# Ledger of designs, part 65: designed miniproteins, single chains, continued (3)

Each design is a single chain, and the fold is of that chain. pLDDT is the mean over its residues in the fold that is shown.

## One batch from the design tools (miniprotein)

Design m10243
Fold by ESMFold2-Fast:
Structure m10243 (fold): chain A 86 residues (1-86)
Amino acid sequence: APSRDTLEAEILLSFARMANSVAKLAKSRGIKPTEEDLKLLERAIRLAEEAERLARRAGDEETAREAREEKRESEELLKEAKKELE
């Protein structure tokens, strides 16, 4: 069975992935981001950082890599959303 840290990392990563998916879907539909959308992306970055920390502590290199990739995607989405927000 995976360690508790691995399971927690996977759960946090799932939340970050959900936030990124919502942002990507909104962007694909031409929906202008809101301040609340920015807060969700900032949360996704923090959750991905914690997921990477927990995965590294558990020795789960794959989940740690996935968390870094998801964080990078959240950061790019946040940068784009900030430029679009009036």
Scores: mean pLDDT 86

Design m10244
Fold by ESMFold2-Fast:
Structure m10244 (fold): chain A 66 residues (1-66)
Amino acid sequence: MDQEVVDEFKKLALESSLITPEQAEKAAELLRAGVSLADIAKELNLPERFLRSLLDEAKRIVEKKK
């Protein structure tokens, strides 16, 4: 996965105030490693839908800058 998308995902996760900075960092690391959103959600005890919406928004932001 593109580093820019992972970095934007981490920023959005931190800005949401719904998760801790440690959870945001771990989610970004797992996403960079190619772990599925479903597995990341289970590992961090977060809703998969929440992670999917953040990832979709991160992709949109990165596309706009290109």
Scores: mean pLDDT 80

Design m10245
Fold by ESMFold2-Fast:
Structure m10245 (fold): chain A 58 residues (1-58)
Amino acid sequence: GPGIATGILEDYKAGYTDTPVDGGSAGHAAEFVTGKKVKVPKGLITTGEAVEIIEKAA
């Protein structure tokens, strides 16, 4: 539900913005938060980049 989706986004924001995260995992998180398939770069990205991608897609 919305609370769980908010928790994932807050977790990404609460981490250091340069923390590496797998693009596939970030893509799954974006899909869960937005309800849409989101194109995310392959390989490692930062949590800050993941947050920007999710917010842009929402």
Scores: mean pLDDT 65

Design m10246
Fold by ESMFold2-Fast:
Structure m10246 (fold): chain A 61 residues (1-61)
Amino acid sequence: MEELGELRKQYMDALKKGDLAKAKELIREITQKAKELGIVEESLSEGMAFTEAVLYVNKKE
C-alpha cells in the first residue's frame, strides 16, 4: 500500500501540472504494482479513473 500511495501522489501532482503523458505513465506503474499485489480489480478501477481525469482536465484545465 505504501508504494502505491507514493505513486498516487506523483499521479496527482502530474494532473495538477497538466502533464497527461506523465500521468499516463504513472497509471501504468500503479496498474502493474496493483497486479503484483493481487489487486486486479483495483487496477481496472484506476484505468477508468484516468479516463475520467482526462475529461476533467479538458473541461476545466
Scores: mean pLDDT 63

Design m10247
Fold by ESMFold2-Fast:
Structure m10247 (fold): chain A 68 residues (1-68)
Amino acid sequence: GAAASARGAAYLATGKYASEEAARRAGEWNSMGGEAGARGAADHIKEGTGADEKLAAGAGQLSMLLGG
């Protein structure tokens, strides 16, 4: 839901992965396009960090919940 999407966005923005790396990857995903970028970010989090499926899903839902 919205909370999971917010956590996904916060994960990338707050540097859970590392502030510098998170910003770099977020910028890359954003340039690909909203939905494609969100999917790329979710997949990368899953593979790179071994993140929970729920966290990956939250990041993926980010683009679909543009209103917050």
Scores: mean pLDDT 51

Design m10248
Fold by ESMFold2-Fast:
Structure m10248 (fold): chain A 81 residues (1-81)
Amino acid sequence: PVPADPREVVDLFASDPSLSLDQIRTIVLWMVREASKVESVEQVEEMVRAMVEALRRLFPDEPEAIAATEAELRAILAEAK
């Protein structure tokens, strides 16, 4: 039920400002792990890039949390290769 499209993830983040960063982080990590099983590496890399940009835009005051989330997303991507 959670969308795999990076644009839909950006829309989800923008449409639900009540979601905590931890909840969004959990959703994003799950989506990238699921996408890595069925999507091409290029599509997963695009997804990670779009999600990280959305997180930075929505949580500009949380650079360390976003950096930690990006590192975990990139680790999932590296495992997919």
Scores: mean pLDDT 71

Design m10249
Fold by ESMFold2-Fast:
Structure m10249 (fold): chain A 75 residues (1-75)
Amino acid sequence: SPEDRARQVLREMQQVLDQGKKNNWSAEEVWEKLSPLVLELHDLIGTLTDDAVAGRLSDELQSLLDQAADTWGVK
């Protein structure tokens, strides 16, 4: 389902952040990995019919983006 894929993409984004922190990746390396996942997740959220689920996934996406910005700065 789009929801299951969206949750998988969120897990992949968290793994990128975790690996980036552990391996001291550059901001460029982190954002190159995150950017396609962010685009995929936005598209998936746009296909969801449950506004409450879409809202929670959007909040989780924003939380991960805020964590990345705090660690590596904004792209």
Scores: mean pLDDT 85

Design m10250
Fold by ESMFold2-Fast:
Structure m10250 (fold): chain A 81 residues (1-81)
Amino acid sequence: SPRDQANVEFQLTFLEEAIRLSKDEALREKGREALAEVKANRDNLQKAGEVTQEFFDLMRKHEPGALARALELALARQAAA
């Protein structure tokens, strides 16, 4: 559905910004793995969401400021589209 497609596109945008803003190479690597999994599983939103949750949980624990900034930038990109 258009709503499901918009949710996937937002999740991809949020992941891209979070990976870009992270200063932890191990977290960036994990984020890139999550991004690849979401792209490969666009037709399965639940499975894609489960894979990305671990990355966001780690970002929230270790780089909460970068995660918050990534969310702001992802929301701005969505509003501009």
Scores: mean pLDDT 80

Design m10251
Fold by ESMFold2-Fast:
Structure m10251 (fold): chain A 102 residues (1-102)
Amino acid sequence: AVKLSVSAASSVEAGGSVTVTATATGLPTDGRKYKLSIWKQKEGSDEKTFLASAITTASSATISATVSNLEKGETYKFVASVTDLSDPEKVIEGEPVTVKVV
């Protein structure tokens, strides 16, 4: 089964930066192209901001995004998703990681 994980520091200082890393494992090696993406969501918002992606045919992929200009006192969710590019309506999303700006 496909496994998605996202990691980031649990807090960051206002004016600092945080690196978000997403890893997908268990991708099918059937010649199809899979897109691993990282998205940012502010607490209380359903709006997803695109940060980074990579396309792979391998069984695993890892990508990272460095994020800055986060608002002091806010909490942000970072989510990884995998899309089969031959069936792009079928998206697998992982559990979010949360980062608090202090």
Scores: mean pLDDT 84

Design m10252
Fold by ESMFold2-Fast:
Structure m10252 (fold): chain A 100 residues (1-100)
Amino acid sequence: KMEEIKKKLREKAEELEKLAEELEDDEEEKRLALRQAALLYLLAEDEERAKELLLKAGLPEEEAEKIIEELKKGIEENKEEVTKKLEEILKEYEEFEKKK
């Protein structure tokens, strides 16, 4: 379930990291790509890599840590909601299958 979602998020984050390396001549776009990759790593529960990318994007360590903390709280709330919705959909599908 969640492992597959996390794997896809990490793959997308790696793609954004590569894009950031290619944007060497555009500092603003590079920073944006690094910040987006960091968010995807956090959604995949890779806090260490997310922090590293925020630092690479030019954020001070203190600000990077605050952003990580705020995003972790949001992810925990969203994680619970996503899990509940997935369980409801799965339960409806199983009930439908039992009637066949």
Scores: mean pLDDT 70

Design m10253
Fold by ESMFold2-Fast:
Structure m10253 (fold): chain A 87 residues (1-87)
Amino acid sequence: MSPAFKEAVEALEKALRAAIAGDLESAREYFEKFLSLLPKLSKEELEKLLELLETVARPVVEKSGSEEALKLLEEAIEAIKEQLAKL
């Protein structure tokens, strides 16, 4: 995995945690950083990121009851799928 992959994972984790905490401004800032990193990721890294979001992040977000975190998770999944479609 590249440095960009690690940075994208960290940015999204921070965005989701901020959203769960109700810090929507920080959540947005971290999410925008995450989106900016997606074009730097390989197809394999995008596929791994999608797997992690569905298997690890989704259960945590759903248990949190955070509507804003769920929205960010769905937007992240859609953005990854859109980036994969361009490869």
Scores: mean pLDDT 86

Design m10254
Fold by ESMFold2-Fast:
Structure m10254 (fold): chain A 85 residues (1-85)
Amino acid sequence: MLEKAKELLEEKREELLAKVRQLIEQMKAQGKSKAQILQEAYKMINEEFEKLAKEAGLNLSSEQRAEVLKPVLDEVDEIVDEIVS
């Protein structure tokens, strides 16, 4: 289960990060704060992953979801720092 979730996320990682980059740039252009941008970026990643996991029949605990998402969320933090800082 956990490894299959990691494989699924890795397959979609580039698409998700590209979407997040577009969202961050758009929100920055709208004058949103760094905190608001981080909140919406994390929300997008979590919602997209929940959709993928549901379609694949994966049922993960909150702890397992956090473990799977950590590398992608760490990259989101770096992208936000790059664009917003």
Scores: mean pLDDT 82

Design m10255
Fold by ESMFold2-Fast:
Structure m10255 (fold): chain A 71 residues (1-71)
Amino acid sequence: STLSLEDLESYLRSLAASPAGARQLRYAVEDLSKSDSEKSIKGLEAAARVAEEAGDHELAAEARAAVERKR
């Protein structure tokens, strides 16, 4: 693992603060959804939290749905 979950969440928050951040956050959710890593579930939960805080309720719901599909 190259990043802790705390580092990933900080990175996602920094993306959400930029003008292009919504697109980058969506790509992160897509990549985590395709990952077989045991950390992908926690990464998706972090992405859902960041999306919710950024006001992207649709992306937050998509990330949570991906978590449920992996369980």
Scores: mean pLDDT 74

Design m10256
Fold by ESMFold2-Fast:
Structure m10256 (fold): chain A 62 residues (1-62)
Amino acid sequence: MNSPGKLIEVLVKKGYDHSLVFEVVSEVWEKFNAGEISGREAAQLIAKRLGVPVEEVMEYIV
């Protein structure tokens, strides 16, 4: 499982807003670490909130 920092780095390099990416990834990763959601659900939630293909997020969560 990759760290949230690597996902944030990749998305920012693709041109997504750093503050928005950090906020969304941090919030979702906290829920994932707390066992409230699965890795797949975390990836889907990040993808939906940022408008990113889920496949691009899944690689960094699982």
Scores: mean pLDDT 79

Design m10257
Fold by ESMFold2-Fast:
Structure m10257 (fold): chain A 72 residues (1-72)
Amino acid sequence: STEDASMGTAVGAATGNAAASRRGGGEPAGKAAQLAHDGKAKPEDVKRGAEESGGYMSEEGAKAAVEAGRAA
């Protein structure tokens, strides 16, 4: 979906730059990137954080964000 907050979330998760993720997916992507960058979140926590911020996030996107954050 074009409204999928996972677009850009992995960049912010890997770099710690939530503002970059917000440019691509708004506050939901920024919130998801911040959670994933901490390296402690599960994919379901990242997905929930994006959805609580008013966005949509796929399960695949949440998993990718967690992997990117842990690799950083």
Scores: mean pLDDT 72

Design m10258
Fold by ESMFold2-Fast:
Structure m10258 (fold): chain A 87 residues (1-87)
Amino acid sequence: MGEALLEEVKAWIDANPEAAQTFQAVEDLVVRLYTLLQEANLSVEEQKEVFDRLEAYAREHLPADVAAFLEKNIESVKKNLEKEAES
């Protein structure tokens, strides 16, 4: 499940490179992926792995400033997942 969602996101970035370079599109993409992973009932660990893979892909394929913004959004999501796992 998580890998299929990640592949869909990668395909969207590849098909829409200019749109993927906007901060709004990156934020929307992270929120959408988070929601889909929650609906798929993936473990916290599985969700973190999907975000780690997305972050690595973005660093390779997106401009550095956009990749850094995505990374910061992913960090925020991971902190929320950690809080959920701890309590």
Scores: mean pLDDT 73

Design m10259
Fold by ESMFold2-Fast:
Structure m10259 (fold): chain A 71 residues (1-71)
Amino acid sequence: SAREEQIAALEKALAAIESSDDLTVLRAALHDALSVVTDPRVQELLREALESEDREEAIRKVREALAILKE
């Protein structure tokens, strides 16, 4: 389902960000997730993560986005 595809995209992005402290990896992972997600609340959280350029903030925002999609 589209929802499961969005969850998978966010989990992939989270794994990439958690595995590397490289901001180029963070930006690429978040952009990839944005290309798949359609929920406007999730899109906003991912944009905020990109704007922050902070790995820990990005991890928090992606986890919040996953919580929205899972329930």
Scores: mean pLDDT 84

Design m10260
Fold by ESMFold2-Fast:
Structure m10260 (fold): chain A 94 residues (1-94)
Amino acid sequence: GPQQQFLLDVAAGASAQFQYNIQQAGLYRITIRNLGDAGAVSVQIYDQNGNLLGQLTVRAGAQASLDLNLNAGLYTIRVTAGEATRVQITIQQL
């Protein structure tokens, strides 16, 4: 299915948020790649009502993915980092 990629910068000791609008209900793979070399990031994925759908920990230089059945709506991906980093977010409809 369709795939999109985004870059998100996260400051040291901070959280950054990315919002994505799912237009078509279906099965989606969300992949987080931590492009940093110093520390892990914590990732939380929320629906439009603030319900936590999934969590990931992604080590420096690594990637992790989560497959979710999503309804149409606005989703929030929150990334928290101890050390400054950049993450690549890939959203793919399966």
Scores: mean pLDDT 88

Design m10261
Fold by ESMFold2-Fast:
Structure m10261 (fold): chain A 73 residues (1-73)
Amino acid sequence: MLDIEKLKKEIEKLKQSNAVVLPDPRLSRVEAVAAAVYLIKNNLATKEQVLAYLDRVAPELIPPFEEALKIFV
């Protein structure tokens, strides 16, 4: 289950840091999903681009990413 409070906090950290973070599989699951949502919410990438990237590098993150999109986008 995705920790929505932690996910919201990680998205806010990305917004405050002015850093662009890719959803890298070396990040924690929550940090990777937060990075993916941040890219979509700030118009830095499309949903299709993020899904194509995750399918290639970390397909296990697709279901929690889709869940997070329903909440934050």
Scores: mean pLDDT 73

Design m10262
Fold by ESMFold2-Fast:
Formats: C-alpha cells, sequence, structure tokens
Structure m10262 (fold): chain A 107 residues (1-107)
C-alpha cells in the first residue's frame, strides 16, 4: 500500500531524528561531567570535541546551543545535568515508541 509505505518512511525519519537527539543528550551528559562545575567549561569542551570529532559536529552544535541557553538562564551544572537526563529519558522513550510503531506496520 502507498499509505503504508508513506507512513513507514515518515516514522523512519522521526526515529532517525530521535536517535540523533538521544546521541546529542548522551554527549552532553559526558561533557558536563568532564566540566565538573562549570557550564562555561562544558561549552569550551563541546567546541573542542567538535574540532576533534567532525562527524559529531551536528550533535555538538545542538548541545552548544543548549548550554549557551542554560548559561543565559543562570542554570547551575546540577540543573543542567538534571535537564540533560530528563531529555535523554524522553528521547529514549520516543525512539522506543517509534521503533515499536514501525515493527507493527511491518508485521
Amino acid sequence: EEERRRRVAELAARYEQAENDLLATKLGIDVVHAARGSVEEAIKLARQLKERLPDSAPYLDKLIEEFEKWKKEGKSVEEVIKDLNAKHQQYSAEAAALRAELDRLLA
């Protein structure tokens, strides 16, 4: 069916986006832990990683934007880690739900 094929393609694209968001949040958690008490240091480390890991640049760019936003909002490192963990859980659940829906359509 054309409808079924279109829906599968749509869900696959959404799943890829959720996986990319998940990777970005995981990198964010690792960078913040390495920065040990500074959102400014986390931004610096993310920029350094972008130079060394060009394949991860899209994820690191998104992460740098989030860190700069949180710095502007005056968030502590603890609040940033809490927010990143919440997003990681959210994107993990979204990816799992999209995978389950794809499996149901392909059955």
Scores: mean pLDDT 77

Design m10263
Fold by ESMFold2-Fast:
Structure m10263 (fold): chain A 100 residues (1-100)
Amino acid sequence: SLEEKQKELLEKLEEFIEETEKLAEEENVPQEVKDRVLELLEKAKKYVKEKKFTEASLLLKEVRDLILNDPSFSDELKKEFLEKLNELGSLISDAEEEEL
């Protein structure tokens, strides 16, 4: 159901937010970069709650572009975050299909 897809998206977004919050303590990522990623993820979470899946998808693309272009992210961190973003993108695609 759309409700179940929305719940799964919100749970995975919350996990990603929690991992990002820990990033400045465990990795050499500047606070301003961490704050920007958190802002985009929280906004994506808000759009998912409002069932604005296309808008949420665009914000996740912005997060992806930010991470790929920021040299403070290690190759390992980039891989990990991109895998999570790909999972979220897949779930959003499923939710959009369910809504139609």
Scores: mean pLDDT 80

Design m10264
Fold by ESMFold2-Fast:
Structure m10264 (fold): chain A 68 residues (1-68)
Amino acid sequence: SAEDELREKIIELRKKRMELADRIHALQVQLKNTSDDEKRRALEAEIAALKEQMKKITKEIEELERKG
């Protein structure tokens, strides 16, 4: 059903958001332990990109939850 498909999509998006949160945390730990400016800049850029992706997924989850 459309409701079952919607529920499955929300579950998959929540799983993806959790995986992104875990990756962001791991990169933040790496950043804290990194003294090289070039590597720090690369880690900060990756963290920023993943945070932006997580915001988009959160908005999509909220939109889908309003439809159910």
Scores: mean pLDDT 88

Design m10265
Fold by ESMFold2-Fast:
Structure m10265 (fold): chain A 84 residues (1-84)
Amino acid sequence: SLEEYKKKAENMIKVLESDEFKDIPEEVRELLKKYFEEIKNAKSLDEVKKWETKLMLYLNVLLAEGVITEEQKNKIITLLSKIK
């Protein structure tokens, strides 16, 4: 349900603030927090999918520019998979 996605998004924001994710650049963590805020405020599951797609595309740009590593990208994708 949409409410379950919102609750998971709230919990994932807390995970991003933990020591486990300190190796990921602050600018990327801020983007992830904004993504989860959009899910928390989403009015439909289609809106949730829209934000997930946009973030995935942006992660590919960050990797191509050398802002994040392949391992960091995979760690973020794994986190996103847990929320969905």
Scores: mean pLDDT 76

Design m10266
Fold by ESMFold2-Fast:
Structure m10266 (fold): chain A 81 residues (1-81)
Amino acid sequence: MVSEEELEKLLEELERELLRLIFDAAARHQMSDEQVAAAMAEAGRRHRELEEKMRTLSLEEAKKLVRETVEEFGRWLEEFA
């Protein structure tokens, strides 16, 4: 089971990567402020869902889930933009 310190680090890394993806997509696809706000809201929802799941996982499983969540969000952004 992941520790609170490791969970906080993984959640901070996840938030940083999700925001980076949003700004990169916004620049490439000329996203409106409304689209950026919607993408940030979706990132927040996925971040909260992942936090709940990660509390029951090992550190290795939590790291894999963070990576998969970043990849899935990136794909969602390309379809959304």
Scores: mean pLDDT 83

Design m10267
Fold by ESMFold2-Fast:
Structure m10267 (fold): chain A 106 residues (1-106)
Amino acid sequence: SAAEEVGRLAREALELYRKAIAALKAGDEEKFKEELEKLIKVLERMAELAREQGVEEALKLLEEAIELVKKAFSASPEEAKELLREAVGLASEAVALMQTHLGEQA
């Protein structure tokens, strides 16, 4: 179901976020950027689902989260941590909106 796909992608995004933060703490710039690229792809798929389901507020939050992750590529480690923290917050809000909407359609 769409709700199951949203839940799966949300778990995937959180895992990638954790891996990105771990790479950042380790000073592994290559791995950090690889995890961010994967995170962007997961968030883009979530945004596609939000668009398909007509959840405009979730789509906007996910598009904002994607832009914050893109900014993290060129940010200092301290700035990257704050950008990723904000991005995860926005993505989590989007997931809650999508899950509520999909639950009401069931």
Scores: mean pLDDT 88

Design m10268
Fold by ESMFold2-Fast:
Structure m10268 (fold): chain A 86 residues (1-86)
Amino acid sequence: MSFDEILAEYNAARAQLKEKVPDLWKKLEEIRKKASELFEKGLTQEQMDELNKETQKIAKEIREKAPEIYDRYVAARKALLDYLFS
């Protein structure tokens, strides 16, 4: 699979999640933004544990509402990261 195909699948999965579970997707992106900002400031173990718990709760709700789309998103994101860091 080419980079363009991997990126297209990743973008398609993201778009479908935004359409199917917009509120939960927004919450997940807000957690990721918070994690990035805290990481730059020196993320503590307590902050990491809290962010992980919040992420797991939202991910579980997304999987319950749109399991096939969420699994596609996770697979596409992994493929994209593996490509970029290989």
Scores: mean pLDDT 80

Design m10269
Fold by ESMFold2-Fast:
Structure m10269 (fold): chain A 74 residues (1-74)
Amino acid sequence: SAEEEEFAKQFAEAQELIDQGKLEEALELLLEVAEKTKDPKLKARALFGAAYAAKLLGEFEKAEELVKKARELA
């Protein structure tokens, strides 16, 4: 669907933001994708990406919670 295509595009944009060191923006975008997507595979990938961004920001508790949520979808 066009909606899921947009979420996949936003996920790719968030990966680019991580590469640019824009970690707060990447985290926000990945959490938004995870919340809105109906694709459990994309949701898991977005949650793992968000956990990675949170870890790089030093938000270790948040990163652990996001990893646990992602693992529930596997």
Scores: mean pLDDT 88

Design m10270
Fold by ESMFold2-Fast:
Structure m10270 (fold): chain A 87 residues (1-87)
Amino acid sequence: MSPETARALLAAISLLMERGEIEERELVEEVVKLTGASKETARRAIRLLVEAGAARLRREGDRTVVSVADPERLFALAGEAQAILDA
């Protein structure tokens, strides 16, 4: 994982832990705002969370909502990302 992706991943995890659920578009925008990462990198971080089973996507009308699926996997990914930034 690149340092840019690791920063985006930690920001996404922090937002999900604080709010429990967030619209995907809003999550991307907040990650970009907090980290300076590209929208593509923010979307990659969200895909990593979903692929790992740490987060899930749900459709609500025309919105896609991201929510915590597995807190233990979320914390494990946070630890992995932090280790990359500490290296």
Scores: mean pLDDT 85

Design m10271
Fold by ESMFold2-Fast:
Structure m10271 (fold): chain A 70 residues (1-70)
Amino acid sequence: TDRVAELARQAGENLEKARQAVKEGKPDEAIKYAEEALRFADQLEAESGVDVTPLREEAEKILKEAEKIK
């Protein structure tokens, strides 16, 4: 459905924003966007059954990297 496509798009966009925030030395923003990406990924999995493991792993790596640059 359009909703499932929208959730996938939002998860991806927030993940990209999290990566950009890490590049810019903005750990608080990176954490916020990575957590938002995980939230959309969880909702996408719940509504469609899509395997979001790769997205979760990448978001977790970003979270750990952001913590290191604090």
Scores: mean pLDDT 83

Design m10272
Fold by ESMFold2-Fast:
Structure m10272 (fold): chain A 95 residues (1-95)
Amino acid sequence: MTPEEAAKKIGEMFEIDLEAMREMGASEETLEKLRELGKKAVEATKKKDLEALYEYTKKYVELMLLEMGVPEEEARRLAEEAARHVVELAKKLIE
């Protein structure tokens, strides 16, 4: 698919996570930070900037897990794993 279509699918994924975090009672400040990180990840996907996509996705997932009460070390490890999977997905969708 096109980079624009891949970015749309990745954006939809972040919007689903954002809605779930809102339902779980995340603060408006946290939701705004997640929204901005998701926008940056979508923009990175459109530009095929896989390094930026990795970094923004990692920060997004880590913040989400910390808000959920996951310990810092585990949140960091899971965020790195999730970011690698999202980058691989983006590569397959664009290529």
Scores: mean pLDDT 83

Design m10273
Fold by ESMFold2-Fast:
Structure m10273 (fold): chain A 68 residues (1-68)
Amino acid sequence: SDDELLAQIEAMLRAEADRALARGVPFSAFERSLQGLLDELSTSTSPELTERLRGIVDRILEEYRRRS
């Protein structure tokens, strides 16, 4: 289901965020990488799924900004 897929994507992105933080990746570089991923996925997914994925990315970026 879309819910299960989005949960898997969120878990993968959170793990990637933890690795990036541990390596000292700047927020701007991490944000650019996630925005690139969203742009690629938006060409092959529904608008509804894209909106939900954008919400996940926005939450992860906000957490990254605060922890950076």
Scores: mean pLDDT 85

Design m10274
Fold by ESMFold2-Fast:
Structure m10274 (fold): chain A 80 residues (1-80)
Amino acid sequence: APTNLTATDKGDYVELSWNAVSGAEAYGVFRIKNGGAPELIATVTTTTYNDYSANKDYKYQVQAVKGSAASDPSNEVQLK
């Protein structure tokens, strides 16, 4: 699973960053709205993602993807 997921408020966007997982082909970025299930918002090949539609009530998780397999989700992070 990806580790050290962090969310940093950059003003106009929130920067998500995490540690690389060996052998990952991509990462699924998930956003969790208040009381909701995780929803996939992006698939990236980087270890960072910028959410320009961020809200302080959102939580985030990341999964590593290789072929058809997805890892366990990362730690959750939330803006203040």
Scores: mean pLDDT 76

Design m10275
Fold by ESMFold2-Fast:
Structure m10275 (fold): chain A 99 residues (1-99)
Amino acid sequence: DEKIKEKIKEELAKEVYELAIEYENDPEGNAERAREANAYAQSAALYAEGKANLEELLAWVDRIAEADPSLTPEELERLKEAVRRGVEKAEELKKKLKE
Protein backbone atom coordinates (compact mmCIF):
# COMPACT_ATOMS: atom_id res chain seq x y z
CA ASP A 1 0.00 0.00 0.00
CA GLU A 2 2.75 2.51 0.92
CA LYS A 3 4.70 1.69 -2.28
CA ILE A 4 1.55 2.13 -4.40
CA LYS A 5 0.74 5.46 -2.67
CA GLU A 6 4.28 6.74 -3.36
CA LYS A 7 4.03 5.81 -7.07
CA ILE A 8 0.62 7.51 -7.36
CA LYS A 9 2.12 10.66 -5.79
CA GLU A 10 5.02 10.60 -8.32
CA GLU A 11 2.69 10.20 -11.32
CA LEU A 12 0.30 12.91 -10.07
CA ALA A 13 3.24 15.31 -9.58
CA LYS A 14 4.18 14.82 -13.26
CA GLU A 15 0.62 15.53 -14.44
CA VAL A 16 0.26 18.60 -12.19
CA TYR A 17 3.57 19.90 -13.61
CA GLU A 18 2.24 19.50 -17.18
CA LEU A 19 -1.00 21.34 -16.24
CA ALA A 20 1.02 24.17 -14.65
CA ILE A 21 2.94 24.65 -17.92
CA GLU A 22 -0.35 24.80 -19.87
CA TYR A 23 -1.71 27.47 -17.49
CA GLU A 24 1.46 29.58 -17.79
CA ASN A 25 0.93 29.61 -21.59
CA ASP A 26 -2.68 30.90 -21.26
CA PRO A 27 -2.75 34.18 -19.29
CA GLU A 28 -6.49 34.76 -20.05
CA GLY A 29 -7.56 31.64 -18.09
CA ASN A 30 -4.70 31.39 -15.57
CA ALA A 31 -6.50 32.20 -12.30
CA GLU A 32 -9.50 29.93 -13.01
CA ARG A 33 -7.31 27.13 -14.43
CA ALA A 34 -4.95 27.35 -11.44
CA ARG A 35 -7.99 26.84 -9.18
CA GLU A 36 -9.04 23.80 -11.27
CA ALA A 37 -5.49 22.36 -11.23
CA ASN A 38 -5.34 22.73 -7.44
CA ALA A 39 -8.75 21.02 -7.03
CA TYR A 40 -7.59 18.16 -9.30
CA ALA A 41 -4.24 17.67 -7.50
CA GLN A 42 -5.62 17.88 -3.95
CA SER A 43 -8.57 15.57 -4.74
CA ALA A 44 -6.33 12.95 -6.39
CA ALA A 45 -3.86 13.03 -3.46
CA LEU A 46 -6.51 12.86 -0.70
CA TYR A 47 -8.37 10.05 -2.48
CA ALA A 48 -5.14 8.09 -3.13
CA GLU A 49 -4.20 8.41 0.59
CA GLY A 50 -7.68 7.21 1.65
CA LYS A 51 -8.33 10.51 3.47
CA ALA A 52 -11.46 11.43 1.46
CA ASN A 53 -13.94 9.85 -0.95
CA LEU A 54 -15.57 11.48 -4.01
CA GLU A 55 -18.69 12.56 -2.06
CA GLU A 56 -16.58 14.31 0.61
CA LEU A 57 -14.45 16.04 -2.05
CA LEU A 58 -17.53 17.30 -3.93
CA ALA A 59 -18.95 18.59 -0.61
CA TRP A 60 -15.64 20.49 -0.18
CA VAL A 61 -16.26 22.26 -3.53
CA ASP A 62 -19.82 23.16 -2.43
CA ARG A 63 -18.33 24.66 0.77
CA ILE A 64 -15.95 26.79 -1.34
CA ALA A 65 -18.96 28.08 -3.32
CA GLU A 66 -20.77 29.01 -0.07
CA ALA A 67 -17.69 31.02 1.03
CA ASP A 68 -17.28 32.67 -2.43
CA PRO A 69 -20.63 33.88 -3.83
CA SER A 70 -18.79 35.32 -6.90
CA LEU A 71 -18.37 31.76 -8.29
CA THR A 72 -20.71 31.19 -11.24
CA PRO A 73 -22.57 27.85 -11.71
CA GLU A 74 -20.27 27.16 -14.69
CA GLU A 75 -17.11 27.77 -12.62
CA LEU A 76 -18.48 25.57 -9.81
CA GLU A 77 -19.20 22.73 -12.29
CA ARG A 78 -15.65 23.02 -13.70
CA LEU A 79 -14.24 22.65 -10.16
CA LYS A 80 -16.43 19.59 -9.55
CA GLU A 81 -15.26 18.12 -12.88
CA ALA A 82 -11.61 18.69 -11.83
CA VAL A 83 -12.35 16.79 -8.58
CA ARG A 84 -13.95 13.90 -10.50
CA ARG A 85 -10.98 13.77 -12.91
CA GLY A 86 -8.55 13.71 -9.97
CA VAL A 87 -10.34 10.79 -8.31
CA GLU A 88 -10.54 8.89 -11.64
CA LYS A 89 -6.79 9.41 -12.21
CA ALA A 90 -5.96 8.14 -8.72
CA GLU A 91 -8.13 5.03 -9.30
CA GLU A 92 -6.54 4.46 -12.75
CA LEU A 93 -3.01 4.68 -11.31
CA LYS A 94 -3.95 2.45 -8.37
CA LYS A 95 -5.20 -0.27 -10.77
CA LYS A 96 -2.15 0.07 -13.06
CA LEU A 97 0.35 -0.11 -10.18
CA LYS A 98 -1.33 -3.19 -8.62
CA GLU A 99 -0.66 -5.10 -11.87
Scores: mean pLDDT 69

Design m10276
Fold by ESMFold2-Fast:
Structure m10276 (fold): chain A 88 residues (1-88)
Amino acid sequence: MTTRDIQAELGAQVMALVQEGRYEEALALVEEGIARHSDNREFVLLARAVREGIRLHMDTSLSEEEKEALNQRFLAETRPEAERLAAE
């Protein structure tokens, strides 16, 4: 399978769990994916970004506004690297 196939399959499952508020299960699925595809640098980079986003949503000490701001910042930092790795 290509990196994109792996990302699409796992990404859809993680997104569904996050939308249902099942953050612990989404986190476990992301960590399993990282362990399974540890040699795929592009996948690991994106999966780590998703993992940190899920952890922010689990932190009840942060406001929704603060969580959204941190999530947006984290995505902005990882996107250029992911795009460079995906470019063939």
Scores: mean pLDDT 69

Design m10277
Fold by ESMFold2-Fast:
Structure m10277 (fold): chain A 68 residues (1-68)
Amino acid sequence: MAPKKLSLEEAREVVRRVLEFVYRYTNGDKELIEKVAEQVRKTLVSWGVPEEEADRIVEEELAEVLAK
């Protein structure tokens, strides 16, 4: 079973937390952060988040974390 049905707000929080953690862990390694962002996007879709919404959330949060 996939995790419980995820709201779009919960999905955004998951993406933000994961990308911020990876940014801190890798000291801002853009290539690794982008790779993790792709994996998170696929995970959100597998959790039942619509692909278009998952793409939008990941792109927005990725842009924010890379702007640090």
Scores: mean pLDDT 78

